# Designed miniproteins, single chains: the designs that were tried, part 45

Each design is a single chain, and the fold is of that chain. pLDDT is the mean over its residues in the fold that is shown.

## One batch from the design tools (miniprotein)

Design m1646
Fold by ESMFold2-Fast:
Structure m1646 (fold): chain A 66 residues (1-66)
Amino acid sequence: AEKELGKGAVLLAEGRYEEAVEYFKKALELDPNYGAAWGGLGLALEKLGRHEEAAEYRAKAAELAA
């Protein structure tokens, strides 16, 4: 889970947004309480122009950060 989250973050920083989405999804399959993975997924999807999905995942990240 943490390893997949870390890889997603690196890919996001490199501008490899589709690959970042895949790794954040893997992190969430292993641990759905990883707020950072929800946030990273939302950011990557926003960069890909998928704004509706991005808003959903960012809301989940905010809920878990409370």
Scores: mean pLDDT 79

Design m1647
Fold by ESMFold2-Fast:
Structure m1647 (fold): chain A 87 residues (1-87)
Amino acid sequence: MMSEQEIRAQELLALGIMAYTLGDYELAAKQFEEAIKLLESLEKPSKQALADLARAYEVLSKAYEKLGDEKKAEEYRKKSEEIRKSI
């Protein structure tokens, strides 16, 4: 059963992807960052929560690429890859 934090994180990921698709990269980044915060607050994350966390970092990286912050984009891409290797 998903926690309330996991459900809210999935909602924020969906909203962030919508914002990204509409070209609002700043709003997308904020929504992805909030999703990451919720997922990282989990004491014992499920494999699904870890997959969602990896996805959140990946799309956050893409949002920062669109915002011109290549350093943050690279940092978050590496975080996504690291999490994917652990699951």
Scores: mean pLDDT 85

Design m1648
Fold by ESMFold2-Fast:
Structure m1648 (fold): chain A 62 residues (1-62)
Amino acid sequence: MSDEQLKALGEAAAELHKRGYSPAIVNKAVNEGIKAIDENPELSPEEVRKIVLETAEKLAAE
């Protein structure tokens, strides 16, 4: 995992907290982002951020 990918995970988590998502949803979304990087290490920081944000939106819709 690159420093840029780690920064993208942190920035996405901060954005979700700012939007009022629960800590449980934020944690699950960040974990999905980490899993995506493990499965595809070539993911850009922007793609990582998008995965985290979209995962949180899907979890909140349940």
Scores: mean pLDDT 82

Design m1649
Fold by ESMFold2-Fast:
Structure m1649 (fold): chain A 99 residues (1-99)
Amino acid sequence: MNAEKYAAAEMKKKEYEEIEKLIKEGKMELSEEEKKKIEEGVKKAEEVKKELPELDEKEKEEYEKLLKEYEKEKEEVKKLLKESKTDEEVIKIADELAK
């Protein structure tokens, strides 16, 4: 479906923006090659969006639904990452085993 292709392209663009934010915050280090591949991926996604026909009103509603579901899944993943970062018990167990 055109709505699914549009949503997939938008999701890829949002992934790239999140990676850029993590790099700026010093939480993620990427090689120059990996960074170039991400930029190429975003460019490919934008080309796909340009080649897709205009979404009708029903396809536009489906596109918005898919984007909301993807954003909800991203927030759940971020919450899990935060909880694992605050898990001092796992860190303490790892440190004790390293002795």
Scores: mean pLDDT 63

Design m1650
Fold by ESMFold2-Fast:
Structure m1650 (fold): chain A 62 residues (1-62)
Amino acid sequence: KLDEARKIAEETINKIKEAYPGKVTIERGDGAVVSIRIEGLTPEEIAELALKYSPVKNNPVP
């Protein structure tokens, strides 16, 4: 479970980094993600990231 969760988290982090290149800083501890910093994003952009890359009400239909 931890291995799967870690893999999903890391993949999601990489997708976010690719979507916002130069604005996301990922600190790694030699084989693990230690911390993540996002700079230059508005609160609205951060909310969009959460909606798009989180299993929380993604892709709402009008």
Scores: mean pLDDT 64

Design m1651
Fold by ESMFold2-Fast:
Structure m1651 (fold): chain A 73 residues (1-73)
Amino acid sequence: SRAEEEERRRREEARRLRFEAEIAEGVAALAEAVAKLLEKKGDKEAAEELREIARELRREAEELRRKAEEIEE
């Protein structure tokens, strides 16, 4: 059925976007962990830079999840 095929394609696309969002969140979490270590060592500038990267990655993850929801609607 065309409807069943289209639903499967939408689910696959949404799954791909969610997977990309999970990767982005994982990298953001790692960046935050490294930033904490750098801050403890006194490297406040490098820590701030990594936190900015983490914030941007989390924004991207949220956008990817939003796109996945839109595709499944």
Scores: mean pLDDT 87

Design m1652
Fold by ESMFold2-Fast:
Structure m1652 (fold): chain A 64 residues (1-64)
Amino acid sequence: MEEIVKKALEELEKAYEETKDEKVKTFIESLKHSLEVMKRRGVSEETLEKNVKAMLNALKNLKS
């Protein structure tokens, strides 16, 4: 797995384990799915980095 994807998945997994909110868990699952879709599409590393940053920022705003 690419380093960017690996680090993003580790951060999402940690947030999933720490949250008690079912809606936040569902959101994290949707982010993991989006990350897998981007990886399958073979998007550029620059596009991956931008999307990962947006995902983690959205998660932070939900305070998982």
Scores: mean pLDDT 76

Design m1653
Fold by ESMFold2-Fast:
Structure m1653 (fold): chain A 97 residues (1-97)
Amino acid sequence: FMEEIKEIIDKALAESEGKSMEEKKEIFKKMVEEIEELLIKNNASEAEINAVFAYAHFRLYAQLIDEGKSQEEIDGMLHYLSQLLAEMAKKVLEARA
């Protein structure tokens, strides 16, 4: 299932390429919702949740750098993704309790 999650992230990043920051936020919100369902269904470990967190952040950071975004835009988008992923992690961990 981790390969499926990687494919969801890769697809979302491909879809977000060249899009506005607001369109990127909507794409990443849907991405995180899809990942959440798979992590809950597969009773994901904390290590697997952390791997998703790291991969999504690094892929987004690379895209924003490649697109020539300002440091302010990069920081804002990474902060938004971090908030989405933190909320996801909380829901996944609570589903295990």
Scores: mean pLDDT 84

Design m1654
Fold by ESMFold2-Fast:
Structure m1654 (fold): chain A 60 residues (1-60)
Amino acid sequence: MFVLKVELPSEEGARRAAAWVRENFPEVEVEVDGRTLTLRSDASVTTMTGAALAAIGEGL
């Protein structure tokens, strides 16, 4: 299992990022704690990297 944490500049940004990841990367489990997004998955490193980049883009 891969676990990656992404910290975003706002809680609203984190909420948008989480929604985007849930919509586009259904194999990635998303947890939100304030401005911090925790991504968990058994998927490949490529999938996790894609999800993290998407989260950062949407959360800005």
Scores: mean pLDDT 79

Design m1655
Fold by ESMFold2-Fast:
Structure m1655 (fold): chain A 62 residues (1-62)
Amino acid sequence: GFDRATVLKDYTASEENELSLKKGDTVEILGTVNGDKVLARSLSTDELGLIPVKYLKIVGTV
């Protein structure tokens, strides 16, 4: 399966392709796009987008 991560702090999308998330949200990591960002799906909203990896704590593969 894909890795899951917990959001460490609120993030507001600054670009059209980014995901807005709240602290404590869970995301599924679908892939790495560049060194600083991952493509993720929010499990609360089912939205897809990029998020800076520094906002995430990886909790394992599911």
Scores: mean pLDDT 78

Design m1656
Fold by ESMFold2-Fast:
Structure m1656 (fold): chain A 63 residues (1-63)
Amino acid sequence: MFSDEELEKAYEIAAAITAAHPDGVGIGELTREVAKALGKSVEELTPEKLAEMILRYEQKRAA
């Protein structure tokens, strides 16, 4: 289970990488960079899991 701090860090890293790549970045590359920054394996943080984490953080921020 990911903590609120990990969700926030994942969102910030994903946003920063996306902003640095105006031509777009693949979800697989984005996921690898976020996993590395969080100290997680690619087995713990899949692209689907990263997308879920971003949605959870956005929902929490909107509430």
Scores: mean pLDDT 75

Design m1657
Fold by ESMFold2-Fast:
Structure m1657 (fold): chain A 79 residues (1-79)
Amino acid sequence: MIKELEEKVRELVEKAAELIKEGADPEEVRKVLEEAVEAAKKLLEKLREEGKLSEEEVEEGVKYLEALREAVVKEVEEK
């Protein structure tokens, strides 16, 4: 994974964990995660257009981001 994307994903996970710990409303957590995932997807698309990422790398990155978002949202909703 590109380091910039890896850092974005790490920031997203840390922010989500902080919100969960503070007892934030599941809807707020979901909104923050959706905005972060959308920004990361736009970055992946831009990097693909610049020839820095292959189509397979973008597809793998998107799947990873979607899985991460679903896992965090599920954890928040179950609390």
Scores: mean pLDDT 72

Design m1658
Fold by ESMFold2-Fast:
Structure m1658 (fold): chain A 63 residues (1-63)
Amino acid sequence: MEALLARVTEDVVQRTPDELTLRKGDEVFVLEDVDDEHWLVVSTRTGRVGLVPKSALEVLERL
């Protein structure tokens, strides 16, 4: 998948070890479209990689 830059639109709390905790306003790079509900992302603030609900992200730029 071509990488996307996305912004977190609401606070996200990690529910499983594969997920990330993110804050509203954080920016992430989308690495992979995993399923209908989740993207695999890297946090620009922490450098951590994990799953995030698609509903919590707004795509800013297609890279």
Scores: mean pLDDT 80

Design m1659
Fold by ESMFold2-Fast:
Structure m1659 (fold): chain A 59 residues (1-59)
Amino acid sequence: MYAEKAEEAAKKAAEALRAGDIEAFGRYGQLASEYAEKAKESGDEEDAKKAYEAAMRAG
């Protein structure tokens, strides 16, 4: 679940960057990182790994 949310945030960050919206890029990058942390706290290592990879792509 958190991996999917992190992926969606990463996609929105990439879209914001292409549009030149640096503020939105930063916010979505931060959101992807927050979902990666939540996935890690959930104890689901696979979800955490995927969410972390999405967060790295976002920022």
Scores: mean pLDDT 80

Design m1660
Fold by ESMFold2-Fast:
Structure m1660 (fold): chain A 57 residues (1-57)
Amino acid sequence: GYSANSQEELVELKQEALVLLTQVEDEEVRKALKKKLEAAKNVEEVGALIEELKKAI
């Protein structure tokens, strides 16, 4: 959905994912995860990406 609260949570989670991206040492993995982050439209998608980022670090 696009309620204000959902959008604020999405932005905050994307910022957390961006911080985690800076800790990914593999450039190809980092690029792939950055593309997924840019394509993510909801908190569930960003949450799944954060879990992938944690595994990549």
Scores: mean pLDDT 78

Design m1661
Fold by ESMFold2-Fast:
Structure m1661 (fold): chain A 97 residues (1-97)
Amino acid sequence: KLDELIEKLRQTIEKGGVSAGTRAALAALREAVKVNASPEGIQALRDSAIKAKNAKTAQEAADAVIKGLETVRKHSGDEVAYAAAQAALEAAENALK
């Protein structure tokens, strides 16, 4: 289920570009802090936001966000990663408007 959400997020960021990826990373970071994700996960999402903002392509931005979410998954589990990924997807979708 989380893998399907991450795949949809990748597709949405690739359609929305670097701006969508940056907004997704920042939303994921805010949600991860709110749900008390691990320090490793929070740091990975901070790094993801910086990498997404500086990405040259939509694919690079998507890869940065997904790498951060996979780190959240590894250290905080699927439920916390799902919450962060859901917030990321909503932000990316809003960037397409």
Scores: mean pLDDT 87

Design m1663
Fold by ESMFold2-Fast:
Parts: structure tokens; sequence; C-alpha cells
Structure m1663 (fold): chain A 67 residues (1-67)
């Protein structure tokens, strides 16, 4: 659907969260983000979904704290 990660410079915090959610090393996540064609589409789709969900959750928490 949407691009996996079009934003410039993914934060290390976001990569850390992805690693925890997927049980994959941060190094692997960084490689997938740089060269998605090197990994199965299933993993790429899952990373995109987890990234979006995690970012949305973090933003919601941040907004709640600032409300």
Amino acid sequence: DVPLVPAPGISKENIDELAKELGISKETIEKVLNDPNLYPQDIIDKMAAVTRERIAALRAEQAALEA
C-alpha cells in the first residue's frame, strides 16, 4: 500500500522498537530499510505494519502527555 519508510533518517529509537516487535536484530532492520528487495515481501510488509502501528502508538502517548 503505502511506502515502507519514506521519511528521511529513521530514528534509532524506531529501529529499536521494530527489533523488539519482530524479534529481529536492529542491523537486519536497517538493511531491509536500505535494500528492501533483499528480503521477502512478507517481512517487509510486517515491518511496515509494525512501524506504522508503533509510531502511531508513540505519537498518541506523546499527545496524551501534552494534552
Scores: mean pLDDT 62

Design m1664
Fold by ESMFold2-Fast:
Structure m1664 (fold): chain A 71 residues (1-71)
Amino acid sequence: GPVVRVELRELPDGGYFVKATASTPEEAERAARLLEELTGRPVSYNPKAKTVGATFETREEAERAAEALRP
């Protein structure tokens, strides 16, 4: 699949963070575009680390995003 690892974390302030790690920079870019479509806003993207991340207000939105990113 386009990503090799998806992490979901509850933030201390009650928000949720979803992070995806890809095997290639191109796959990380695709994951970033998918997260941008799901959030409707720019996401955190690091092409050198091949990681993308986004913050969600609800657990349900974060879980849906994490599932969409899984291989």
Scores: mean pLDDT 77

Design m1665
Fold by ESMFold2-Fast:
Structure m1665 (fold): chain A 73 residues (1-73)
Amino acid sequence: SAKEELKKALEGAKEAIERGDLDAAIFGLQDLVEKYGEEFPEVAKLLEEAREALLRGDAETALKLIEEAIEKL
């Protein structure tokens, strides 16, 4: 399902952040917002906030927002 695919992709984004690959996570979150934003607008908002945190180097805030997004799915 779209929900399961999005959950798996978000776990991948967390792993990218945890290994310090913030650029991969930023690109991945943008793609997920474009692909799933209409179906999951509340999740998309959290992912946009996580992307903004990553753009300023705030990995801790980004991880918390991604975890909240996963919990909402």
Scores: mean pLDDT 87

Design m1666
Fold by ESMFold2-Fast:
Structure m1666 (fold): chain A 58 residues (1-58)
Amino acid sequence: MDEIRRLEEEAKRLKEQYELLRQGAEGTGNEVVRQRAEELGREYERTLAEYQRLLEQS
């Protein structure tokens, strides 16, 4: 699988994990879960930016 497809799949996985943890944090008020969701959100944004950068190079 090429690098562009890998980044697309990683972004999708990170977004799904982020949404699940965000919903959990909203229901429980658990600070650790909220921090983990925020970390995944930032990873998703970085991965998406890298994906777009590679698309612009092609």
Scores: mean pLDDT 78

Design m1667
Fold by ESMFold2-Fast:
Structure m1667 (fold): chain A 87 residues (1-87)
Amino acid sequence: DEAALAERGAALYREAARLAEDPEAAEVLAAAAEALRLAAEGARGSEEALREAEKLAAEVQARLEADPEVREAARRAIEAARPLVPA
């Protein structure tokens, strides 16, 4: 179930954003969670939500590629969040 997978990812990234010590990493993780929430709506038939999810996901990816310190902080926050959110 594509929508369920996206919702689980959104929950993980929302929790990671709360745990992130780096405020830029927290912002990127919150944006990633929103992209996955919109992707779940897209999977349920919203073409508009899918387009917004794709745009936001591309912006998140570009920010992570541009800033290795933010990328590493985001990775640590995600790992800390994994045991707190079902896979």
Scores: mean pLDDT 85

Design m1668
Fold by ESMFold2-Fast:
Structure m1668 (fold): chain A 64 residues (1-64)
Amino acid sequence: SKEVVKVELKIGLLKIALESSEFIAERLEEKGRLELAEENRRAAEELRKEIEELEKKLEELKKE
């Protein structure tokens, strides 16, 4: 269904955002920007939670 495709696309985009946030945090840690790195780690945690919620919704939409 159209709803399934939309949710799958959103999950994909959020996973890219998660990888980017984690990469940025690692680079900030390397440069000693620990406070800003921690903020990016918290943002990554929120993205993981949103992905988990959407994956659960996707399972319900597929009725599997």
Scores: mean pLDDT 86

Design m1669
Fold by ESMFold2-Fast:
Structure m1669 (fold): chain A 55 residues (1-55)
Amino acid sequence: DEKRKKLLEAIGKVLDALGDVIDAELAGDEEALAAARAALEAARAEFDALLEELA
């Protein structure tokens, strides 16, 4: 249950960050896009680290 909750929260963060990247690309905001891509990479790294910890 706790492992499932943490994985779902981490996946949610990745999806939210991806949404921010899409919004920034559509807006043509290069500064926002760079920040959103950095946030997406951080969220993906957190998810990968969590998968390794839970294995």
Scores: mean pLDDT 83

Design m1670
Fold by ESMFold2-Fast:
Structure m1670 (fold): chain A 92 residues (1-92)
Amino acid sequence: MLEAYKVTLTVAAGAAGKQAVLDAVARAAGKLLLEDPRIARIEADVTDTSATITVTGEKEVAEKAAREIGEEVAKTSPAVTGVGEVVPAELP
């Protein structure tokens, strides 16, 4: 069953922070998409104050992948100041 889950990260204001988060998301998403064929899609909406990452895939994997990508982006990007809860999202 295909489902979507999202995690929202709090980002420090500014263009440099936004770009660093975009780069971190691209690296983490690329790795996950290559390693797990049950992940169909990873999308990100990044502003100067937040980043919302949506993972679409098989139910058992999508929620875990959303958590893992959120944690990896927070770990690798100093612009991230907080990590929200993983919640269900609408399918794209």
Scores: mean pLDDT 78

Design m1671
Fold by ESMFold2-Fast:
Structure m1671 (fold): chain A 72 residues (1-72)
Amino acid sequence: DEEEEALEKAVKERVKKLLEKLKEYLQKKYPDATIEIELLDLKTAKVTITKDGKTVTLEVEIHDVLKEVEKL
C-alpha cells in the first residue's frame, strides 16, 4: 500500500528530527559525555550516555521524547 509506505516514511523523518533535538539537549546538559541515540522502532529509542568510562543505557518511548522536546 503506497499510502502506508508514505506515512511510515513521514513518521520516521519526524521521529529522526525529534531524536536530533533530544541529542542536542542531552549534549548541552552533559557536555563531557558522549551521547548516542539509536531508533529501535517507531515507538522506542535507545539512548546511550558514556562518561568517565561509565555507560548508561536507557530505553525511551518516542511519546516521552516529544514531551521533553516541547519543554525546550
Scores: mean pLDDT 73

Design m1672
Fold by ESMFold2-Fast:
Structure m1672 (fold): chain A 90 residues (1-90)
Amino acid sequence: MIEPTPEQVVEAARGVEDIAREIKALPENDKSKRAALSTAASLLAVIGLMSKDATPEQAEALRRGVRALLEADPDFPGAETILKEAEKKA
């Protein structure tokens, strides 16, 4: 398996944070909002899995990503699982 570099993991997590902020700006009646949230959450979960032995910088980037997703939709499916994973790495 191709292992990403620590820098790539941090960059990917920051990308999810940016995506989550854009999703938060979408109106509630946008049908794509839920699909975008699910995609961003899945991506963050994969990034978290790849950074099992995360550096403090990687852990902080993952935590920011989780917080941004929860700010976009506190009740989206899988939010609790992702939050627990990010907090475990903090």
Scores: mean pLDDT 67

Design m1673
Fold by ESMFold2-Fast:
Structure m1673 (fold): chain A 80 residues (1-80)
Amino acid sequence: MGLLFEVDKNTPPELRLELEMEVGVMAIERAVMLRIKTPEEEIEEKMKERVEKIKEWAKENNVKFRVVETEGDDVLIRVV
């Protein structure tokens, strides 16, 4: 399962960078878990934990974003 983060284009550059860094950490963690053949259920749980932490951060910083589940293995971010 892949994840696509869509962040509002009006997000301040410093907050957008912080979100991009967090999504990058998620992408690396997921890639490592896939390489060591971690069970899909454990990968899903870790990704859910990361998404919830990002949601809390976004709420505290008034950042608008959404997360879409995708076919594939990538964790990606785009500006919308």
Scores: mean pLDDT 83

Design m1674
Fold by ESMFold2-Fast:
Structure m1674 (fold): chain A 70 residues (1-70)
Amino acid sequence: MEKAKEAIEAIKKDDVADFRVDANGNLTVTLEKSGKTITVPAEYRKEVGEAIAKANGKKALDALRQLASR
């Protein structure tokens, strides 16, 4: 929970430059303004994906579509 909340808070204050999902399902988010990288465990990926969707307009739609897979 703490990692998801931290990632969501950071995304709300900064734009997302890039995000990737690793082989273990962990989400890595790179922030545009700070250059900070945040790693989110797979179990929190849906919550962080929703925050990305709210923050990034057009890129948010693509992120939501990719992270919504079961």
Scores: mean pLDDT 67

Design m1675
Fold by ESMFold2-Fast:
Structure m1675 (fold): chain A 99 residues (1-99)
Amino acid sequence: SKEEAMKYLNKGIEYLKQGDYDKAIEYFEKARKIFEELGDEVGIAMVYLNLAIVYGKKGDKEKAKEYFDKAKEIFERLGMLLSAPVAKALYEAEKAINE
């Protein structure tokens, strides 16, 4: 369900804030699977953005950029790039990746 996907996404964010990057990735992948089953592209994009941040913090700049680009592509297709929450999330992720 969407509620379950959101709970996994929030748990991933919680682990990311705690510096437990491996658990963050595990919960983000659980959220992604449910969002993909639901066809929830916004949910998928939010997962990709958080994966970009976690790989950036791990020093994996290549994976960070890959996930950032995937999230941005989805938001572009949905016409959401100028949405204040999306623009803020993209800015924060890019800053985390590039320092």
Scores: mean pLDDT 87

Design m1676
Fold by ESMFold2-Fast:
Structure m1676 (fold): chain A 78 residues (1-78)
Amino acid sequence: SFDEVVEKVSRLLQRFSAEYQAAVAAGATPEELRALKDRFQAELDKLIAEVTDPEVQEFLRRVKDIALATFDAALAAR
């Protein structure tokens, strides 16, 4: 269902936000942070591929674009 997909995406975003913050606190390199971003993108793409509704897919692509832009901005600030 749409609610199940939203819940999965929300949990994925929370998990990767926590991993990113932990990595930064541990002194991760920009290369390590880019690898984390790539892994996040791959998991999100897998979730989007499970969705058959085109409107939900478009919504998730927007969420992905915003999340990836946020990662890129954070990386550029280092």
Scores: mean pLDDT 80

Design m1677
Fold by ESMFold2-Fast:
Structure m1677 (fold): chain A 90 residues (1-90)
Amino acid sequence: SAREKAEEAIELARRAIELAREALKSKDKRALHLAIAAAIRAAGAIFLADLALKEKDEKKAEKLAEEALRDARDALDLAEEALKLAKEAE
C-alpha cells in the first residue's frame, strides 16, 4: 500500500541520514560530498513520504510513496558509498 511504501521510505531515509552523519566525520572530500548528497536526498524522501501519508487520493498517494521510496533507496546507496570512502581514508 501507499502507507507501507511511505513508512519504508522514511525508515530507509533515516538510516541513510545516520550513515551520512558518520561519513561527515571524515576528512575525505569525496566522502563528504556524497554524505551531503545523501542527506539532501533523504530529506526529500521524508518530505514526499509525509505528503503521501497525508494524501487522501489513493492513486496520488501511491505515486508520492513510490517516488519517496526511490529517493530513499538512492539516498541509502549514496550514504553507504560515502561511509565506505570515509573508512578507506582512515
Scores: mean pLDDT 90

Design m1678
Fold by ESMFold2-Fast:
Structure m1678 (fold): chain A 81 residues (1-81)
Amino acid sequence: MSEEEIRKAVGEAYDKLTPEQRAEVERLQREAVRAYLDGDKERFLEHIERLYDLLLAASDDPEVQEAIRRRKERTIERLKE
C-alpha cells in the first residue's frame, strides 16, 4: 500500500466520522501538537495512538483499517528516530 493510498484511506475514514467523533479527533490533534511543542514525546505518542484507535473503531472497511494501522506504525517509527 502506497503513501498516497494510505493518505486517501485515512481521509475517507475521517469523512465517515460523526460530528462528535470528528471533534474528538480535532481535540486529540491539538493536544498532540501542544505536547510536541512542549517536548513531551510520550504525551504526543499517547494522543496520536488514541487518534488512530478512534479512526480504526469508526471504520468497518478492512482496507481502510490496514491503511490506518500502517500510518500509525510509520508515525511511531518516525518519532523513535
Scores: mean pLDDT 77

Design m1679
Fold by ESMFold2-Fast:
Structure m1679 (fold): chain A 89 residues (1-89)
Amino acid sequence: SLKELAKKTIDEVVEQALQTLKNQGVEPSLYKKAEEELEKLRNEAYEKIDAAKTPSEIRAILVEFGRQVSELINEVLEEQKRLKEEREK
């Protein structure tokens, strides 16, 4: 179903985000915080998908989820840069 495909897309986006952070060598504590926030976003997206009544609503949920994940990755990577710079001082 369309909802099952949407949930699969959510899962793939989360896996890709976590792999990106792992490949960037993000510190364990920051990685754990990102995992917890991604899990929260995934659960919220699942609830929205289950409540969706039209294909256009599902599409909007996926677009917004992608935006939220991108913002989270950017925030985590900026914090990682800050931590590296402080450690080298």
Scores: mean pLDDT 87

Design m1680
Fold by ESMFold2-Fast:
Structure m1680 (fold): chain A 65 residues (1-65)
Amino acid sequence: SKEEQKKFIEELADELLARTTSPEAKEVIRQARNTLLKLIDEGKTISKEQAEAALRRLVADVEAR
């Protein structure tokens, strides 16, 4: 459901935030969480796999810079 998707995004973001030490990466995680939640509210279908891949990729991109 939409509520289950939002809960998954929030829990995944919280997990990544807890494991991330970079302030820049933490901000990217927060922004990505907000964007994904907005897309779900707008009725976009996002799989758990797509959401997880997107969040992890963004964190990796920031940490690599």
Scores: mean pLDDT 77

Design m1681
Fold by ESMFold2-Fast:
Formats: C-alpha cells, sequence, structure tokens
Structure m1681 (fold): chain A 56 residues (1-56)
C-alpha cells in the first residue's frame, strides 16, 4: 500500500508540473491504478490520500 501511495504522489506531481490541475492529476492516477489491476476501493483510497498530501 505504501509503494502505491509513493507512486501516486510522484505521478500526480509530474502531472501538476505538466500544467494539469490536482483534480485532473487525481483522475489520471486513479485510471492508471485501475488499469494496473488495483481494485476500485484501494485505488480510491490511494488517490484520495495523495490528493490530500499534495493539497496541504
Amino acid sequence: MEDLLERALAEMQRLLDEGKTLEQAAISVAKRLLDEGVDVETASLITAEAYRRLAA
């Protein structure tokens, strides 16, 4: 779970640097986690936590 959060944070930061909003970055990360085979509940939790950390 921690490794997924670290990856989500890094990917969201990259997307923000590319000019995307936090909302757009969160949606993109959630889609990637689901595509990788992460279940919906875990993907949602990881994305929400990454969003919270970057928004603070």
Scores: mean pLDDT 81

Design m1682
Fold by ESMFold2-Fast:
Structure m1682 (fold): chain A 66 residues (1-66)
Amino acid sequence: AEVAREAGRTLARWAKENGDKELTVVAPDEATARAIAQGLEEEGFEVVEMRRTADGHWVVRARLKE
């Protein structure tokens, strides 16, 4: 659980270092998607979409607030 949230924080930090203001992550299930979303939000991203795909994965789309 904590691993997914930390992954979200790490991805957000990497995106900021690369000058990316939008980030899309694919997660294997809803719980992982929510944990990643929390990590992204902790690093200043706003989750703008979280959606289940036809094959059972979850897409999290976020944008940098600042």
Scores: mean pLDDT 82

Design m1683
Fold by ESMFold2-Fast:
Structure m1683 (fold): chain A 71 residues (1-71)
Amino acid sequence: MSKEEALEKAAEIAKEVLEEAKKDPSKQSYEKIKEELYKRVKPILEEAGFSEEEIEEIVDIAADVIYEALK
């Protein structure tokens, strides 16, 4: 899997996490969003050759964007 393809899949997952959080207030906390993103996105980015530190940074950025979008 290319890094570009992995990021595209990660973006789709982030969109799904945002839509799930919109429907369920219990999933709207930053911690819950980050945990859900990490679980779904980590294996995809890892297979594409991203380091664990890069994956953490990508997840943190995505979680922040989703959390801000819920305001």
Scores: mean pLDDT 83

